# Designs tried in a protein design run: designed miniproteins, single chains, continued (2). Part 40

Each design is a single chain, and the fold is of that chain. pLDDT is the mean over its residues in the fold that is shown.

## One batch from the design tools (miniprotein)

Design m5447
Fold by ESMFold2-Fast:
Structure m5447 (fold): chain A 67 residues (1-67)
Amino acid sequence: SITEAAREVIEEARRAIEEGAPESRIAALISAAGVLVVAASIEGDEEGARELREEIREVEREAEEAL
């Protein structure tokens, strides 16, 4: 599902942050997760989209704190 794909991308972004990956890779993964959240919302999964937006904000904070 789109929600599952978004969670996988969010976890990949967290791994990238932990591994000290380039900012461009981290930004690309966060962006990809954002696109999947929009897709989930369009398909009517508003609760899943809301939870994913919150997780993305957490990952964005983690990335900023690591930089």
Scores: mean pLDDT 83

Design m5448
Fold by ESMFold2-Fast:
Structure m5448 (fold): chain A 72 residues (1-72)
Amino acid sequence: MEKLKEILELVKKGVEAEKKGDYEKAIEYFEKAKKLLEELLKEEGEKLSEQQKEGIEEAIKELEELIEKLKK
């Protein structure tokens, strides 16, 4: 799952930006990761197990909550 590796790298970059106090960059990385997860679910949803699909949906929700927290 090459797209999943890209998503993980974006999340890592977001966390690194957050640790450096660069909240704007952190938000951008997390928003990109969220978009890729949504695309993965839409494009490969039929090939994913129900558990994998639920895991991706939970990850999207967690990224949404993190983005909203950083905007405050």
Scores: mean pLDDT 80

Design m5449
Fold by ESMFold2-Fast:
Structure m5449 (fold): chain A 64 residues (1-64)
Amino acid sequence: MSVKEKILSLIGQILRLIGEIFDLELQLEKNKDNPAKQAQLQAQIAALQQQKDQLMQQMKSLPK
């Protein structure tokens, strides 16, 4: 696989994760008065952010 193809694939995956994070952040706002639900949503957001950051690191580690 070419470096360009891999970069474009990673960008697509990152954008997908960003969309999922936004959906969860919207749910977090709707549940601001429920601490237990907020904790669950924050944990899910953190997991998706970790996954996004991992993909971004993979992009930065690719050779030119």
Scores: mean pLDDT 81

Design m5450
Fold by ESMFold2-Fast:
Structure m5450 (fold): chain A 68 residues (1-68)
Amino acid sequence: MDEEKLKLFEEAIKKLEEEGASEEDIELMRKALEALKKGNYVEAGELLGKLSKEVLERFMEILKELMG
């Protein structure tokens, strides 16, 4: 995965943490980021699939804002 995209992912996690996302959701996202760094897309997808619906939707919104 592109290092620039990994940095955007990390920034999105930081914003969600600042907005009060649960420690469990933040931990899942950090584990997904590590899986992506290793090229393990299956593990990353499984970890992201464990996020609460609200956190996943907000994460996607933040990524869209950062990528635009």
Scores: mean pLDDT 80

Design m5451
Fold by ESMFold2-Fast:
Order: C-alpha cells, then structure tokens, then sequence
Structure m5451 (fold): chain A 59 residues (1-59)
C-alpha cells in the first residue's frame, strides 16, 4: 500500500542516520555509503512493523 511505501522510505532515512552513527569511525566514504545502504534496506523492511508498534504505544 502507499502507507507501507511511505513507512519504508522513512525506514531507509532512519537506517542511513543510524548507520552513520554506528560506523562513524570508518574514514572510507565508499565503505560508509555501502554500510548505510545495507542498514537503510534493513530498516525499510522493518519499518511497517516498527510503526505499528509506535501506534500501539500511542493507543
């Protein structure tokens, strides 16, 4: 659904931010970008379930 796609996009954004923190000591920008892409796709796949958990806490 369109909501799932928006959740995945948000997950990719969050994953890239998290990857920069987790891999902050790596000085090679190419390795940092590859790691960021990997973490972005992991968070994108998890994002619909994570947002469901967030909604459950708000209820």
Amino acid sequence: SAEDEKAKELGREAGREGARLLYRNEKDPEKRERFAEEVAEILAAAAPKLLEAQKALAA
Scores: mean pLDDT 84

Design m5452
Fold by ESMFold2-Fast:
Structure m5452 (fold): chain A 94 residues (1-94)
Amino acid sequence: MSIEELLKELARLVKEAIEKYNLSEEVKEKMDRALMALLWAAKTPNPSEQLLELARELVEEALKAMKEEGVPEEVIKRIREVAERALELIRKRS
């Protein structure tokens, strides 16, 4: 799966979780920030390690908030796996 396909899949999984578990605006905002950081890293030639780490941290903060609002561990794990695969491919591309 390409970086673009992984980011699209990540956005789909996040949207489904938000709708299914009726997640708060706070979680939506945290996930939007995480997705934007990942998209910026994907569009940046030779992204810095600081940018990649920021994207990872934002994803983990969003996932923590989702878990606190009752999203099952299996869904959290799946979203994390897709995000980590995207970050790995972005890093390897550089």
Scores: mean pLDDT 85

Design m5453
Fold by ESMFold2-Fast:
Structure m5453 (fold): chain A 55 residues (1-55)
Amino acid sequence: SEEEKKLLELMIEKLEKSDGNKASKEELESLAKLILDQAKAEGVTLEQLKEILEK
């Protein structure tokens, strides 16, 4: 979905800044997707995850 795409892009951007460009873009994308999947498994909504990431 478009919302999931935006969340993944936001996560990748934040991970990239936090990591200081140590990991590859593919590794950051994989991590972001894993975090998103884990959040869904724990019952965290996309809206709640977006609020956390916007901080």
Scores: mean pLDDT 75

Design m5454
Fold by ESMFold2-Fast:
Structure m5454 (fold): chain A 84 residues (1-84)
Amino acid sequence: DDKATKKAEETAREVTELALKKGMPEDEATYIGRAAGKATYLAEKGNEEAKKILEELKKAVEEGDFEKALKLAKEAEELYEKYR
């Protein structure tokens, strides 16, 4: 689905840029951005759990709670592995 993939790519970029702006290291920012993209893809496919993880992940990054953001990114990765 072109729409889901495009939105996932846009979200991954936005979250990576936000994390970098908040002072997160590039490798961690990229990891979190990729996880946000994966959660966005699943959410666009109707996965409500992925949508909640995505919302919490974005909030954690905006608040500068990098420990919580990394934990949520791992949860998004695990969910994506299960449903991809």
Scores: mean pLDDT 86

Design m5455
Fold by ESMFold2-Fast:
Structure m5455 (fold): chain A 64 residues (1-64)
Amino acid sequence: SALLEEAIRLHREGVRAFEEGDYETAIRHFEEALRLAEQAPRSATSLVLRRESRRLIEEARKRL
């Protein structure tokens, strides 16, 4: 799924921003990844990506 592939890419960019301490940018990337993963067909990968994106958004917000 093109939506899932793009969601994975955005999630990776979010992780990179998070590791660099750019929590605001990380949240934006994770929110977009979550949005795309929610629109993608249900799969184990999309469910894991949705869960991890939500968790990392919460963690990034705590660090702001």
Scores: mean pLDDT 90

Design m5456
Fold by ESMFold2-Fast:
Structure m5456 (fold): chain A 74 residues (1-74)
Amino acid sequence: SMSISKPKGKSSSGEQVKKALEDSGWKILSYDDKKVIAQKQSGTDMQIQQSLSKLKGIQYEIDEKNKKVTVTLL
């Protein structure tokens, strides 16, 4: 089992969001200063949910139908 440490994530910049998505096995389709859109490749929904939940000042939505996630910087 994987113990979740409470990482002190840096403030949620677009670059940090992009890295979290790519590290979780998602391919970045587009990213702007306000949003990042990625497509699932090798990662799982649980992994990306956990990675994005560590970030602050973001909203994310997983499109299960299209295997995509949209992250909005708040």
Scores: mean pLDDT 73

Design m5457
Fold by ESMFold2-Fast:
Structure m5457 (fold): chain A 61 residues (1-61)
Amino acid sequence: MVPDPALVKAVLYHMMGVIAEKYGDKETAAEYYRQAAVWFEKAGLTDEAEEMRKKAEELEK
């Protein structure tokens, strides 16, 4: 079974967000977490999308 393309994109953006956060680029990390939330939502993973939005919001404070 081929993975859902939306889920693959969500996971990739989440990984990029984690990497950016580790390197101290909070603005880039927040943007990647927002993109991850969009793709988790499109994949039908609403709870995961909400978690990504919360991570982005915390980094923008």
Scores: mean pLDDT 82

Design m5458
Fold by ESMFold2-Fast:
Structure m5458 (fold): chain A 56 residues (1-56)
Amino acid sequence: TGKEILEFAAELKKKGKSPKEIAEEIGKKYGEEIATIVEDALKTATAEQLLEAAKL
């Protein structure tokens, strides 16, 4: 679900991964289309903001 994807992206960002590295990991696990959507969200969002979105 979107929640799980956002939580995974937030954890990778906390580990110091770049947006490109996060998108690559998301692409491997969820597919390239989902990776593109998450990469767009990462351009302005902190890990904390991603976790808040996932809380919905």
Scores: mean pLDDT 73

Design m5459
Fold by ESMFold2-Fast:
Structure m5459 (fold): chain A 82 residues (1-82)
Amino acid sequence: MEPSIEELVEEATKLAIKAEEAIKAGKIEEAKKYLEKLKELIKKLEEKLKREGEPSLLELVLLLSLKGSATTIETAIKNKEA
């Protein structure tokens, strides 16, 4: 079953929350695993939007927001390792 854009956004959002919770708990390796899965879902979402050929402004905003969350999480992980 092919996941919808809405399902991909929902799952990516859940992974971002889990990564932030793992960082807060000091579980950096767990946070890295959630970040990896988040990046995979962002890639799938981006590929799905490219297949549509004409993504809506809302879809583009959601994609950019998820990419921003991934960057923030990655930076937080790096700061905890420093």
Scores: mean pLDDT 82

Design m5460
Fold by ESMFold2-Fast:
Structure m5460 (fold): chain A 64 residues (1-64)
Amino acid sequence: MDATYEEAKITAITLWGLDEKKAEEVAKLVVEAGRQLEALPDDEDARHALGSELLQKINEIKKK
């Protein structure tokens, strides 16, 4: 079990008021983005692009 997954799920529920199902979906996206960041070189632009993509996906879940 990944600590990042649990932290993201709790944050989605407590800070954004998302239900458990949506919070789990957000947590999965955060974990996957973390894996991609670890595989990338220390490129500020690439890291920023991944963060922007993650934020867009989270906002889509929040709108559902």
Scores: mean pLDDT 75

Design m5461
Fold by ESMFold2-Fast:
Structure m5461 (fold): chain A 78 residues (1-78)
Amino acid sequence: DDRVQIASALVESARRALEEGDLETAARSVLLAAEALDDEEAKKLAQKGLEALKEGDREKAREYIEKAIKTVEEKIRK
């Protein structure tokens, strides 16, 4: 499934960005992964992460991004 391969690459990229402290790239990458899988829960979590970044709350952003990554990873594994 091409969507699963795309989502897997994007969530890998998101996790790497998160570990490097690039929260903007992490949030955008996991949002694209969630969109590829049509995962509404993961999309909503990624959007909340981006919103927290706009508000300057990096701690809350990190928590939402981590939850979005885990949600996508679970859907990929089924």
Scores: mean pLDDT 85

Design m5462
Fold by ESMFold2-Fast:
Structure m5462 (fold): chain A 103 residues (1-103)
Amino acid sequence: SVEEVIKKIKELAEETIKRIKGASLEEQREIFLEWTEEVVKLILEMKDATPEQLEEIGNVIHLQLQELAEAMLAEGVPTAVVAELVAEASDAVQKALDEVAAR
């Protein structure tokens, strides 16, 4: 269900923020990439999502990306690195949402 997907995305973000705290820059990059891959997988596994439901999921992911970016910045990751990671994640997520919308 869409509600379960949203719940999983939020739970993944909370766990990812915990993992980011005290991690090295390289570890934080890998942790962020893992979150992105898991979120993309959750989106692509959806079969019956409406356009409105995909928009809701996209909005939730956008907020989670902002929270993850803030967590990385708080841990001293350079702004340029965080911006690159967020842009790459946003592109991957949008591509997954567009693929599901085209079904």
Scores: mean pLDDT 86

Design m5463
Fold by ESMFold2-Fast:
Structure m5463 (fold): chain A 86 residues (1-86)
Amino acid sequence: SKELLDEMKKLLEEMRRIVAELPQATPEQRQALLDKINELRKKFQELIKKLRAEHPDDVEVRKEILELTLEYGRILKELNRQLAAA
């Protein structure tokens, strides 16, 4: 549904914001941000599962899931790069 796709886009936007904040965070802030991004990651995966279950044969929905999953992958690569640099 449009609501699930919009929620997934909002989760990705929040994840990008958190990843951008990490380099300037204190050790205490960094732990809280990492905990938050793990929560967002779990929620994003559950929404993918739900969207696939509700729209198994929808080519348009499948395409949108693919595009969101690729963006999710880019965010995780940036996160991992920042963690390796710390």
Scores: mean pLDDT 84

Design m5464
Fold by ESMFold2-Fast:
Structure m5464 (fold): chain A 71 residues (1-71)
Amino acid sequence: MSIFEKLKEKLEELEEEVEEAKSEEEKKKLKLELEILEGIIRIAYGVGVLSEEEAKELLERVEELLEKLEK
């Protein structure tokens, strides 16, 4: 499994958890996990293991989920 596939799988798991989250504590935990994942994606792109298109796709999805948690 590639780094892109692993990051995509983790993001899909977090997407499901975001849809189910109702408590403030649960939302804070998910926000932290999403921010950690964003950092990992940026590092993976910076060292050349993700393409620009792959990194953009993953980062846009992370941003959308973070916005859902803040509303």
Scores: mean pLDDT 83

Design m5465
Fold by ESMFold2-Fast:
Structure m5465 (fold): chain A 60 residues (1-60)
Amino acid sequence: MNEVMEEIAREIARLLGEEGADLEELREKGREGTEIAKKYGIGEVMEKSMERIVEYYEER
């Protein structure tokens, strides 16, 4: 994944942490987004992005 996507993933994880987002809700929305993205041929990019967001969120 490129550096811009990594920075975006960190920023999203920090924002979610500040708002007290639930990890299970994050995973559910990530799965729905990945399913939509697969129909447009970018499912792999979306899946990797969601994995990185979850990783940063868990490390905070």
Scores: mean pLDDT 73

Design m5466
Fold by ESMFold2-Fast:
Structure m5466 (fold): chain A 65 residues (1-65)
Amino acid sequence: MEENEKKARELIEEGDRAMEAGDYETALQKFLEALKAAEGTSREVQLRAIAGVLRAIGNLIDAEL
C-alpha cells in the first residue's frame, strides 16, 4: 500500500512537470498511471491524480475545440 502511494505521488510530480512544459499528452499519461497506482491508497492521493487527469484533458480539449 505505502509503495503504491509513493509511486502515485511520484507519477503526479512527473505529470505536474509535463504540465509546466506544455506536454499535456505526456501529463495525461502520467496522471492516468498515477490514478491506477493510487487505487486502494488515500482519497487525497486519488483526488490529486483525478484533478491532474482533468487538467490535462481540459488543455487537450481546448486545442481540439
Scores: mean pLDDT 80

Design m5467
Fold by ESMFold2-Fast:
Structure m5467 (fold): chain A 71 residues (1-71)
Amino acid sequence: SFAEKILEFAKEVKKLAEEKKSPELKKAAEELEALINEVSSPSAKQISLEEFLKKVEELKKRIKEALEKEK
């Protein structure tokens, strides 16, 4: 499932945040997990798939920027 893939991605970002000791990566991973939990809740079905994907892409961009700062 798409949600499962994003959750695994969030877990990998958390591991990377621990390795690089990056608070920005940890925060982004936590926001990804929160977004998945919100969308997976029966009461949270107000978020369209399009909006969900936009939020995921914004978080991916933040993760990429945080990784570039660690170089």
Scores: mean pLDDT 73

Design m5468
Fold by ESMFold2-Fast:
Structure m5468 (fold): chain A 60 residues (1-60)
Amino acid sequence: SLQQDIDDSMRLIEQSVENLAKARELAKELKEKGYSDEEIYKILSEKYGKSIADTVMKSF
């Protein structure tokens, strides 16, 4: 239904924003610990998905 589609879209946006913030924090922590950009990308991709990982790594 239209209402369900709207609810699903809003939920996805909220989750993406939260995941992006968490992924950025994790990326900073891993960088401080001496992880390579490739290792950080792999970890973020596995935890938050490729789209979030791509966004975080471009901002890095």
Scores: mean pLDDT 79

Design m5469
Fold by ESMFold2-Fast:
Structure m5469 (fold): chain A 97 residues (1-97)
Amino acid sequence: MKLTPEQKEALIRLAAYLALGETGGERVPSEELVKKIIERLLSENITDPDVIEALAEIYRAILKVDAERRGISPERLEQLLKEAEEVAKKVFEKYGL
């Protein structure tokens, strides 16, 4: 699939946040998990970057609330989000998505 830069950026964030949610928000997701989530997202007919971005914001908010309930510090959550986004970026680059 040929993705626009805006679609790719939004999908990286959404895939990262969904993958982090699958780990319970406690550890950096694996490349395999992120790839599986990206492939699932690409199989859906949602191509509007604004819609993808809105979903990413919703999942980020859910992760923040869950982290607070689990006693995960805001600093640790931000580090995990950043690392998850880097994993998603590597998956997109590695597989030519």
Scores: mean pLDDT 80

Design m5470
Fold by ESMFold2-Fast:
Structure m5470 (fold): chain A 65 residues (1-65)
Amino acid sequence: MSVEERYERAREIALEKAGASPEAADMLAEAAVGGATPEQLIRLAEKQGVTISREVAEEIAEAGR
């Protein structure tokens, strides 16, 4: 799967399951494609004012692999 396809999947999960803004979803997708752990994604989301569950963070991280 291409980097672009992984990015779009991670972004879609962030928008649909986390209720993230487009800007926060872009940041989470970029981090996931860059190999961020679920814990790192939770911390990044918190900095953007978004609370995500560990389950959602794991889905975003997996999509970015």
Scores: mean pLDDT 83

Design m5471
Fold by ESMFold2-Fast:
Structure m5471 (fold): chain A 67 residues (1-67)
Amino acid sequence: SPLLKVLKARKLIEQGKYDEAMKLIEEAVKEDPKNKKVLDLLRKMIQETTNPEVRERLKKILEEAEK
């Protein structure tokens, strides 16, 4: 499930495992690029993150999905 991949990625981000987290998010978006629940969760994660690197990486994935 794409949503479960993003939820797992959120936990990995909390653990500082950014590369593993981004890979799961990219896989989730690739499986269903128009999944509203996944895209809404990504927007929320971007807004809530205090880490600039995580924010920019998530924004890039979201921008690619919205093309």
Scores: mean pLDDT 83

Design m5472
Fold by ESMFold2-Fast:
Structure m5472 (fold): chain A 114 residues (1-114)
Amino acid sequence: ARERLDAIAEELRALVDEMLARGYITPEEAAEILALLDEALASEDLREAAELVLEALQRLAAILLEGLGRDPDDAELRALAERLIALYEELAAVFPEYRPILDTVIAALRAALA
């Protein structure tokens, strides 16, 4: 569980860096999300780390949903959203107890990609 959670957090950091480089997220939004991920990676409490990763995932989903609402045919933005969906599904596999919350956001992202 911990190794997979840390891997998800590192993949989210890479996703944030790519979104920042492409202009899909502001430097301020990126800094806030990266701080959550750094705190998750530093936390010795698995539940605390998972909750921080979940908060980062929710913030990224909100940003991508807003972006897709403005430009639903942006191929790069769509690819970033598909990558985020994969990370949501991976977190749900590691922590099945979060599945109801995660499935709701996955459904919203998939609807935005349709």
Scores: mean pLDDT 86

Design m5473
Fold by ESMFold2-Fast:
Structure m5473 (fold): chain A 63 residues (1-63)
Amino acid sequence: MTWSVGDIVTVPRSALAATGDLRKGERVQLATEVNGIPVGTELEVVLDAAADAPYVHVQIVGL
């Protein structure tokens, strides 16, 4: 599967290089490969997620 900038993906919280609550519009990076999306991919949070949320909805903004 080929991912593109603008794609919305659900990723495990543990795959993100971030701590605490995540807010819509926050930029984060992928710390672990998920479904073919490479480590270091720039992501934007599309829905607020608590620190203990198992998954986060993100949009790819940089590959």
Scores: mean pLDDT 80

Design m5474
Fold by ESMFold2-Fast:
Structure m5474 (fold): chain A 97 residues (1-97)
Amino acid sequence: GKERARKLLLRAIALILRAIGIIIEAEQLLKNTTNPEAKELAKKAIELAEKAIELAKEAIKAVEEGKFEEAEKLLAEAEELLAEAEKLLKEAKKLAK
C-alpha cells in the first residue's frame, strides 16, 4: 500500500544522497592526490555511485507504477554498488597518504 511506496521512495532518496557523498569525496581525492592507483580507484567509485543513482531513479519509477518487487530489487542492486564504491574509496584514501 501507500506505506510500502513511501518506505521505498525514502530508501531510494537515501541511496541517491549516499551516492552523491561518495562522488564528492572521490572528486576531492582526485584533485588532491598524485598517486595513479588512488586516482583509478576513485574514478571507479564515481562510476559505481553514478550507476547506483540511475538504479535508484529506476526504482522510483517502478514505485510510481506500483511495481514494488522490481523497486526492491533495483534498490538492493544500488546498495551493493554503493558498498563496493565505499570500499574502493576507502582503499583510494589509504593509497593517497
Scores: mean pLDDT 91

Design m5475
Fold by ESMFold2-Fast:
Structure m5475 (fold): chain A 84 residues (1-84)
Amino acid sequence: DEKLKERAKEIIEESEKLIEEAKKLSEYPEAKELAERAIELAKEAIKLAKEALETGDKEKLLEAEIKLGLALISLGVAKLILSR
């Protein structure tokens, strides 16, 4: 399924961009824990999305989506803490 492959590639790209942003935030003590959690979740999203690309497994794609969503929430909270 070309749509599955396209979405899996998008998840990988978004997760890699998220990791780079979160690495910058992890330098701040107030945001470090949340930024490191965002990095961990985004790395799991990349792993699951790569598995979905290889196997065509829609459940792995769904797991990757969930992990990316959680990573985005953790990064968002880290950004909010630093904005104050």
Scores: mean pLDDT 89

Design m5476
Fold by ESMFold2-Fast:
Structure m5476 (fold): chain A 55 residues (1-55)
Amino acid sequence: MSPDEQKAKEYALKALEHLDKGDVEGAYRYLKKAFEALGITDPKLFAAMEAIVKG
């Protein structure tokens, strides 16, 4: 696994930990970091995730 993939996996696991605790905002923050580590910076995807967290 590349360093970027390993970092993305670490952030994804932290997002799941926050989701299990009911911290949806914290989960979104770490999920966004995981996507950024993979080079995924789709503004439409991020806007959709923010709408789910805040709506």
Scores: mean pLDDT 76

Design m5477
Fold by ESMFold2-Fast:
Structure m5477 (fold): chain A 62 residues (1-62)
Amino acid sequence: KEELIKKGEEYDKKADEYEKNGQYFEASVWYNKAAIYYRESGDLKKAREAEEKAFEANQKYL
């Protein structure tokens, strides 16, 4: 459970770095991976936040 949250946070942070670099496709992929780990850990708040970030990054990918 704790390991899943930590993995989610790691992927979320990695996605943030991709977004800062304008790599929106990679950002969306890693945000979605983070969301999966958050959901499996039971942290639905972080999962929804990561899913929202993934959606927004995907919208910027043009």
Scores: mean pLDDT 83

Design m5478
Fold by ESMFold2-Fast:
Structure m5478 (fold): chain A 62 residues (1-62)
Amino acid sequence: HHMELKEQAEKFEKKGREAESKGDLVAAAYYFHQAAKLYEQAGDVEKAETFRKRAEELRQRA
């Protein structure tokens, strides 16, 4: 269960980084927000908080 959630979180994290590198701040914020939710469900509260803050910062810049 937790391993599958972490794998999905890592996929969204990768998509977020790719979107950010392309300047698509809206897509990057969405993907980082999804990663944060999955990290929270997996019990990785530190990464969940990190990506939640990153997503919110990107949304405010977009």
Scores: mean pLDDT 85

Design m5479
Fold by ESMFold2-Fast:
Order: C-alpha cells, then sequence, then structure tokens
Structure m5479 (fold): chain A 76 residues (1-76)
C-alpha cells in the first residue's frame, strides 16, 4: 500500500509537471517572466521530491530529481 510519504512524493512530482507545462504555455505566449517563475516553482518542487525520495530510502531517485531541478534552474 502507498503510504502518506509516497503520496506526498507523487504530489510534488505532479506539481512539478504542471509547473513545467505552465512554463511552456507562458513561453509560447511570449511571457518570459512568467516562464521563469514557473520554472523556479518546478525546480523547487523537484528538490522537495528529492528530499522525500531520500527519506523513503531511494537515493538514486533523489539524485535524478536533483539533477532535473538543476537543469531547470539553468534555463532561468
Amino acid sequence: MINEQEIALAMEVIEAAVARVAARIAEERGDEELKREYLREAAEELREAARLARELGDEELAREFEEEARRLEEEI
């Protein structure tokens, strides 16, 4: 059964995905400031996902989320 920490991790990943889609929509509309804000939100959510993955004992998944957050931060 999925526990509350696993649900929290899934929610952070979903929120990051939503923010990334919002950043793409902002980019298509020419709103570079809004794009940067959504990319910052996505990176922050991925860092929280990495923290939760590490608490669940999944160091490899945590590293993947941290690397993805870093790539998004380089686009800001």
Scores: mean pLDDT 84

Design m5480
Fold by ESMFold2-Fast:
Structure m5480 (fold): chain A 57 residues (1-57)
Amino acid sequence: MERYQQLLAQASELAAQGVAELKAGNVERARKLYDQARQLVDEMARVSAEENRAAAA
């Protein structure tokens, strides 16, 4: 549970930074931050699946 919350907080922070970079005209930087946020969302899905599997056992 703690890991999921940490990943959610990090993804939210990266998304906010991406918006700020986009507003500053730093499209390339914004894209990189968005890609990092997407990777964290994928990790959250993986963690959730593993926790559901462990809970079902």
Scores: mean pLDDT 79

Design m5481
Fold by ESMFold2-Fast:
Structure m5481 (fold): chain A 70 residues (1-70)
Amino acid sequence: AYSERAEARAEEARAAASPEQRALAREIADKLREIGDAIDKAIELGKKAKKEKGEEAGREAFREALRELG
């Protein structure tokens, strides 16, 4: 099944990876999670502003939230 193949490949990759490669993969995963969380917050702010002041306000709130990301 898909889950068994994915798990087996993940275990093989983990066994083949050096400690440095595993540490780097973890750092990348953490950074991607931070970016994902920030995008989700920007979307939520945009939706809230859209409900309160319409589409243009929603777009502005979304743009401002993304700007704060750097």
Scores: mean pLDDT 72

Design m5482
Fold by ESMFold2-Fast:
Structure m5482 (fold): chain A 92 residues (1-92)
Amino acid sequence: SMQRALEGAAYETAGAAFYSFKDYESAAKMYRKAVEADPANAARALTNLGKAYLELGDYESAVRAYEEALALDPENAEAREGLERARAKLAE
């Protein structure tokens, strides 16, 4: 719905702001809220959530977020690259 899309966009904007200040915990929280607001259109929010989890060292959560992003948008290069990075960290 339009309301869900607007809520998702607002949370994504807040998440990006926290990410830019390197507050990755707050960024992840906002991106999770964006996913919850509009799950069907959450590929961008899930990709950004994965990036926040990578910065936090939560590699298992990063893998999950990127896999969900790719389920919604299989050709998303940023999500594919993030997934490879997260998996490489788990293999260390």
Scores: mean pLDDT 89

Design m5483
Fold by ESMFold2-Fast:
Structure m5483 (fold): chain A 69 residues (1-69)
Amino acid sequence: GMAAREAEAERLLEEAERRATLAVIQGDYDKAIAILEEALRRAEELEHPEAVEALRRGIDSVRALKAAA
């Protein structure tokens, strides 16, 4: 049901953010972007706008960090 998809999207977002943060700490911005882009595709399939928006902002933030590095 919708509640189950919402819970799945929330777990996907949390796991992707954790993995991307670890990649950023390691200086691997391309890996962080790839993790978030894969999660974004899955969040779009789950039709959860809040998770999609959060992941898009995460990708933009990592790209900005890469450009500043």
Scores: mean pLDDT 86

Design m5484
Fold by ESMFold2-Fast:
Structure m5484 (fold): chain A 75 residues (1-75)
Amino acid sequence: SEELEEIASKATVIATTFREKAEEVRESDPELAKRYQEIADLAEKAAELAKQGNLEEAKKYLEEALKKGRELAER
């Protein structure tokens, strides 16, 4: 399914990006690093669910990751 592949790909990119951001600020801003790790974990879960064929749950986890990312960007 193209939608599952798209979600898996997008979620994987988000997970790696936020994991890298977390590592970059780990020493200077541990609280921000923790928030980035939370987003990465949610996106990683979305990618796993998409690879398992669970479209409904994959979408929910991806949306939660994106929501937290938006909330963080507004700070």
Scores: mean pLDDT 87

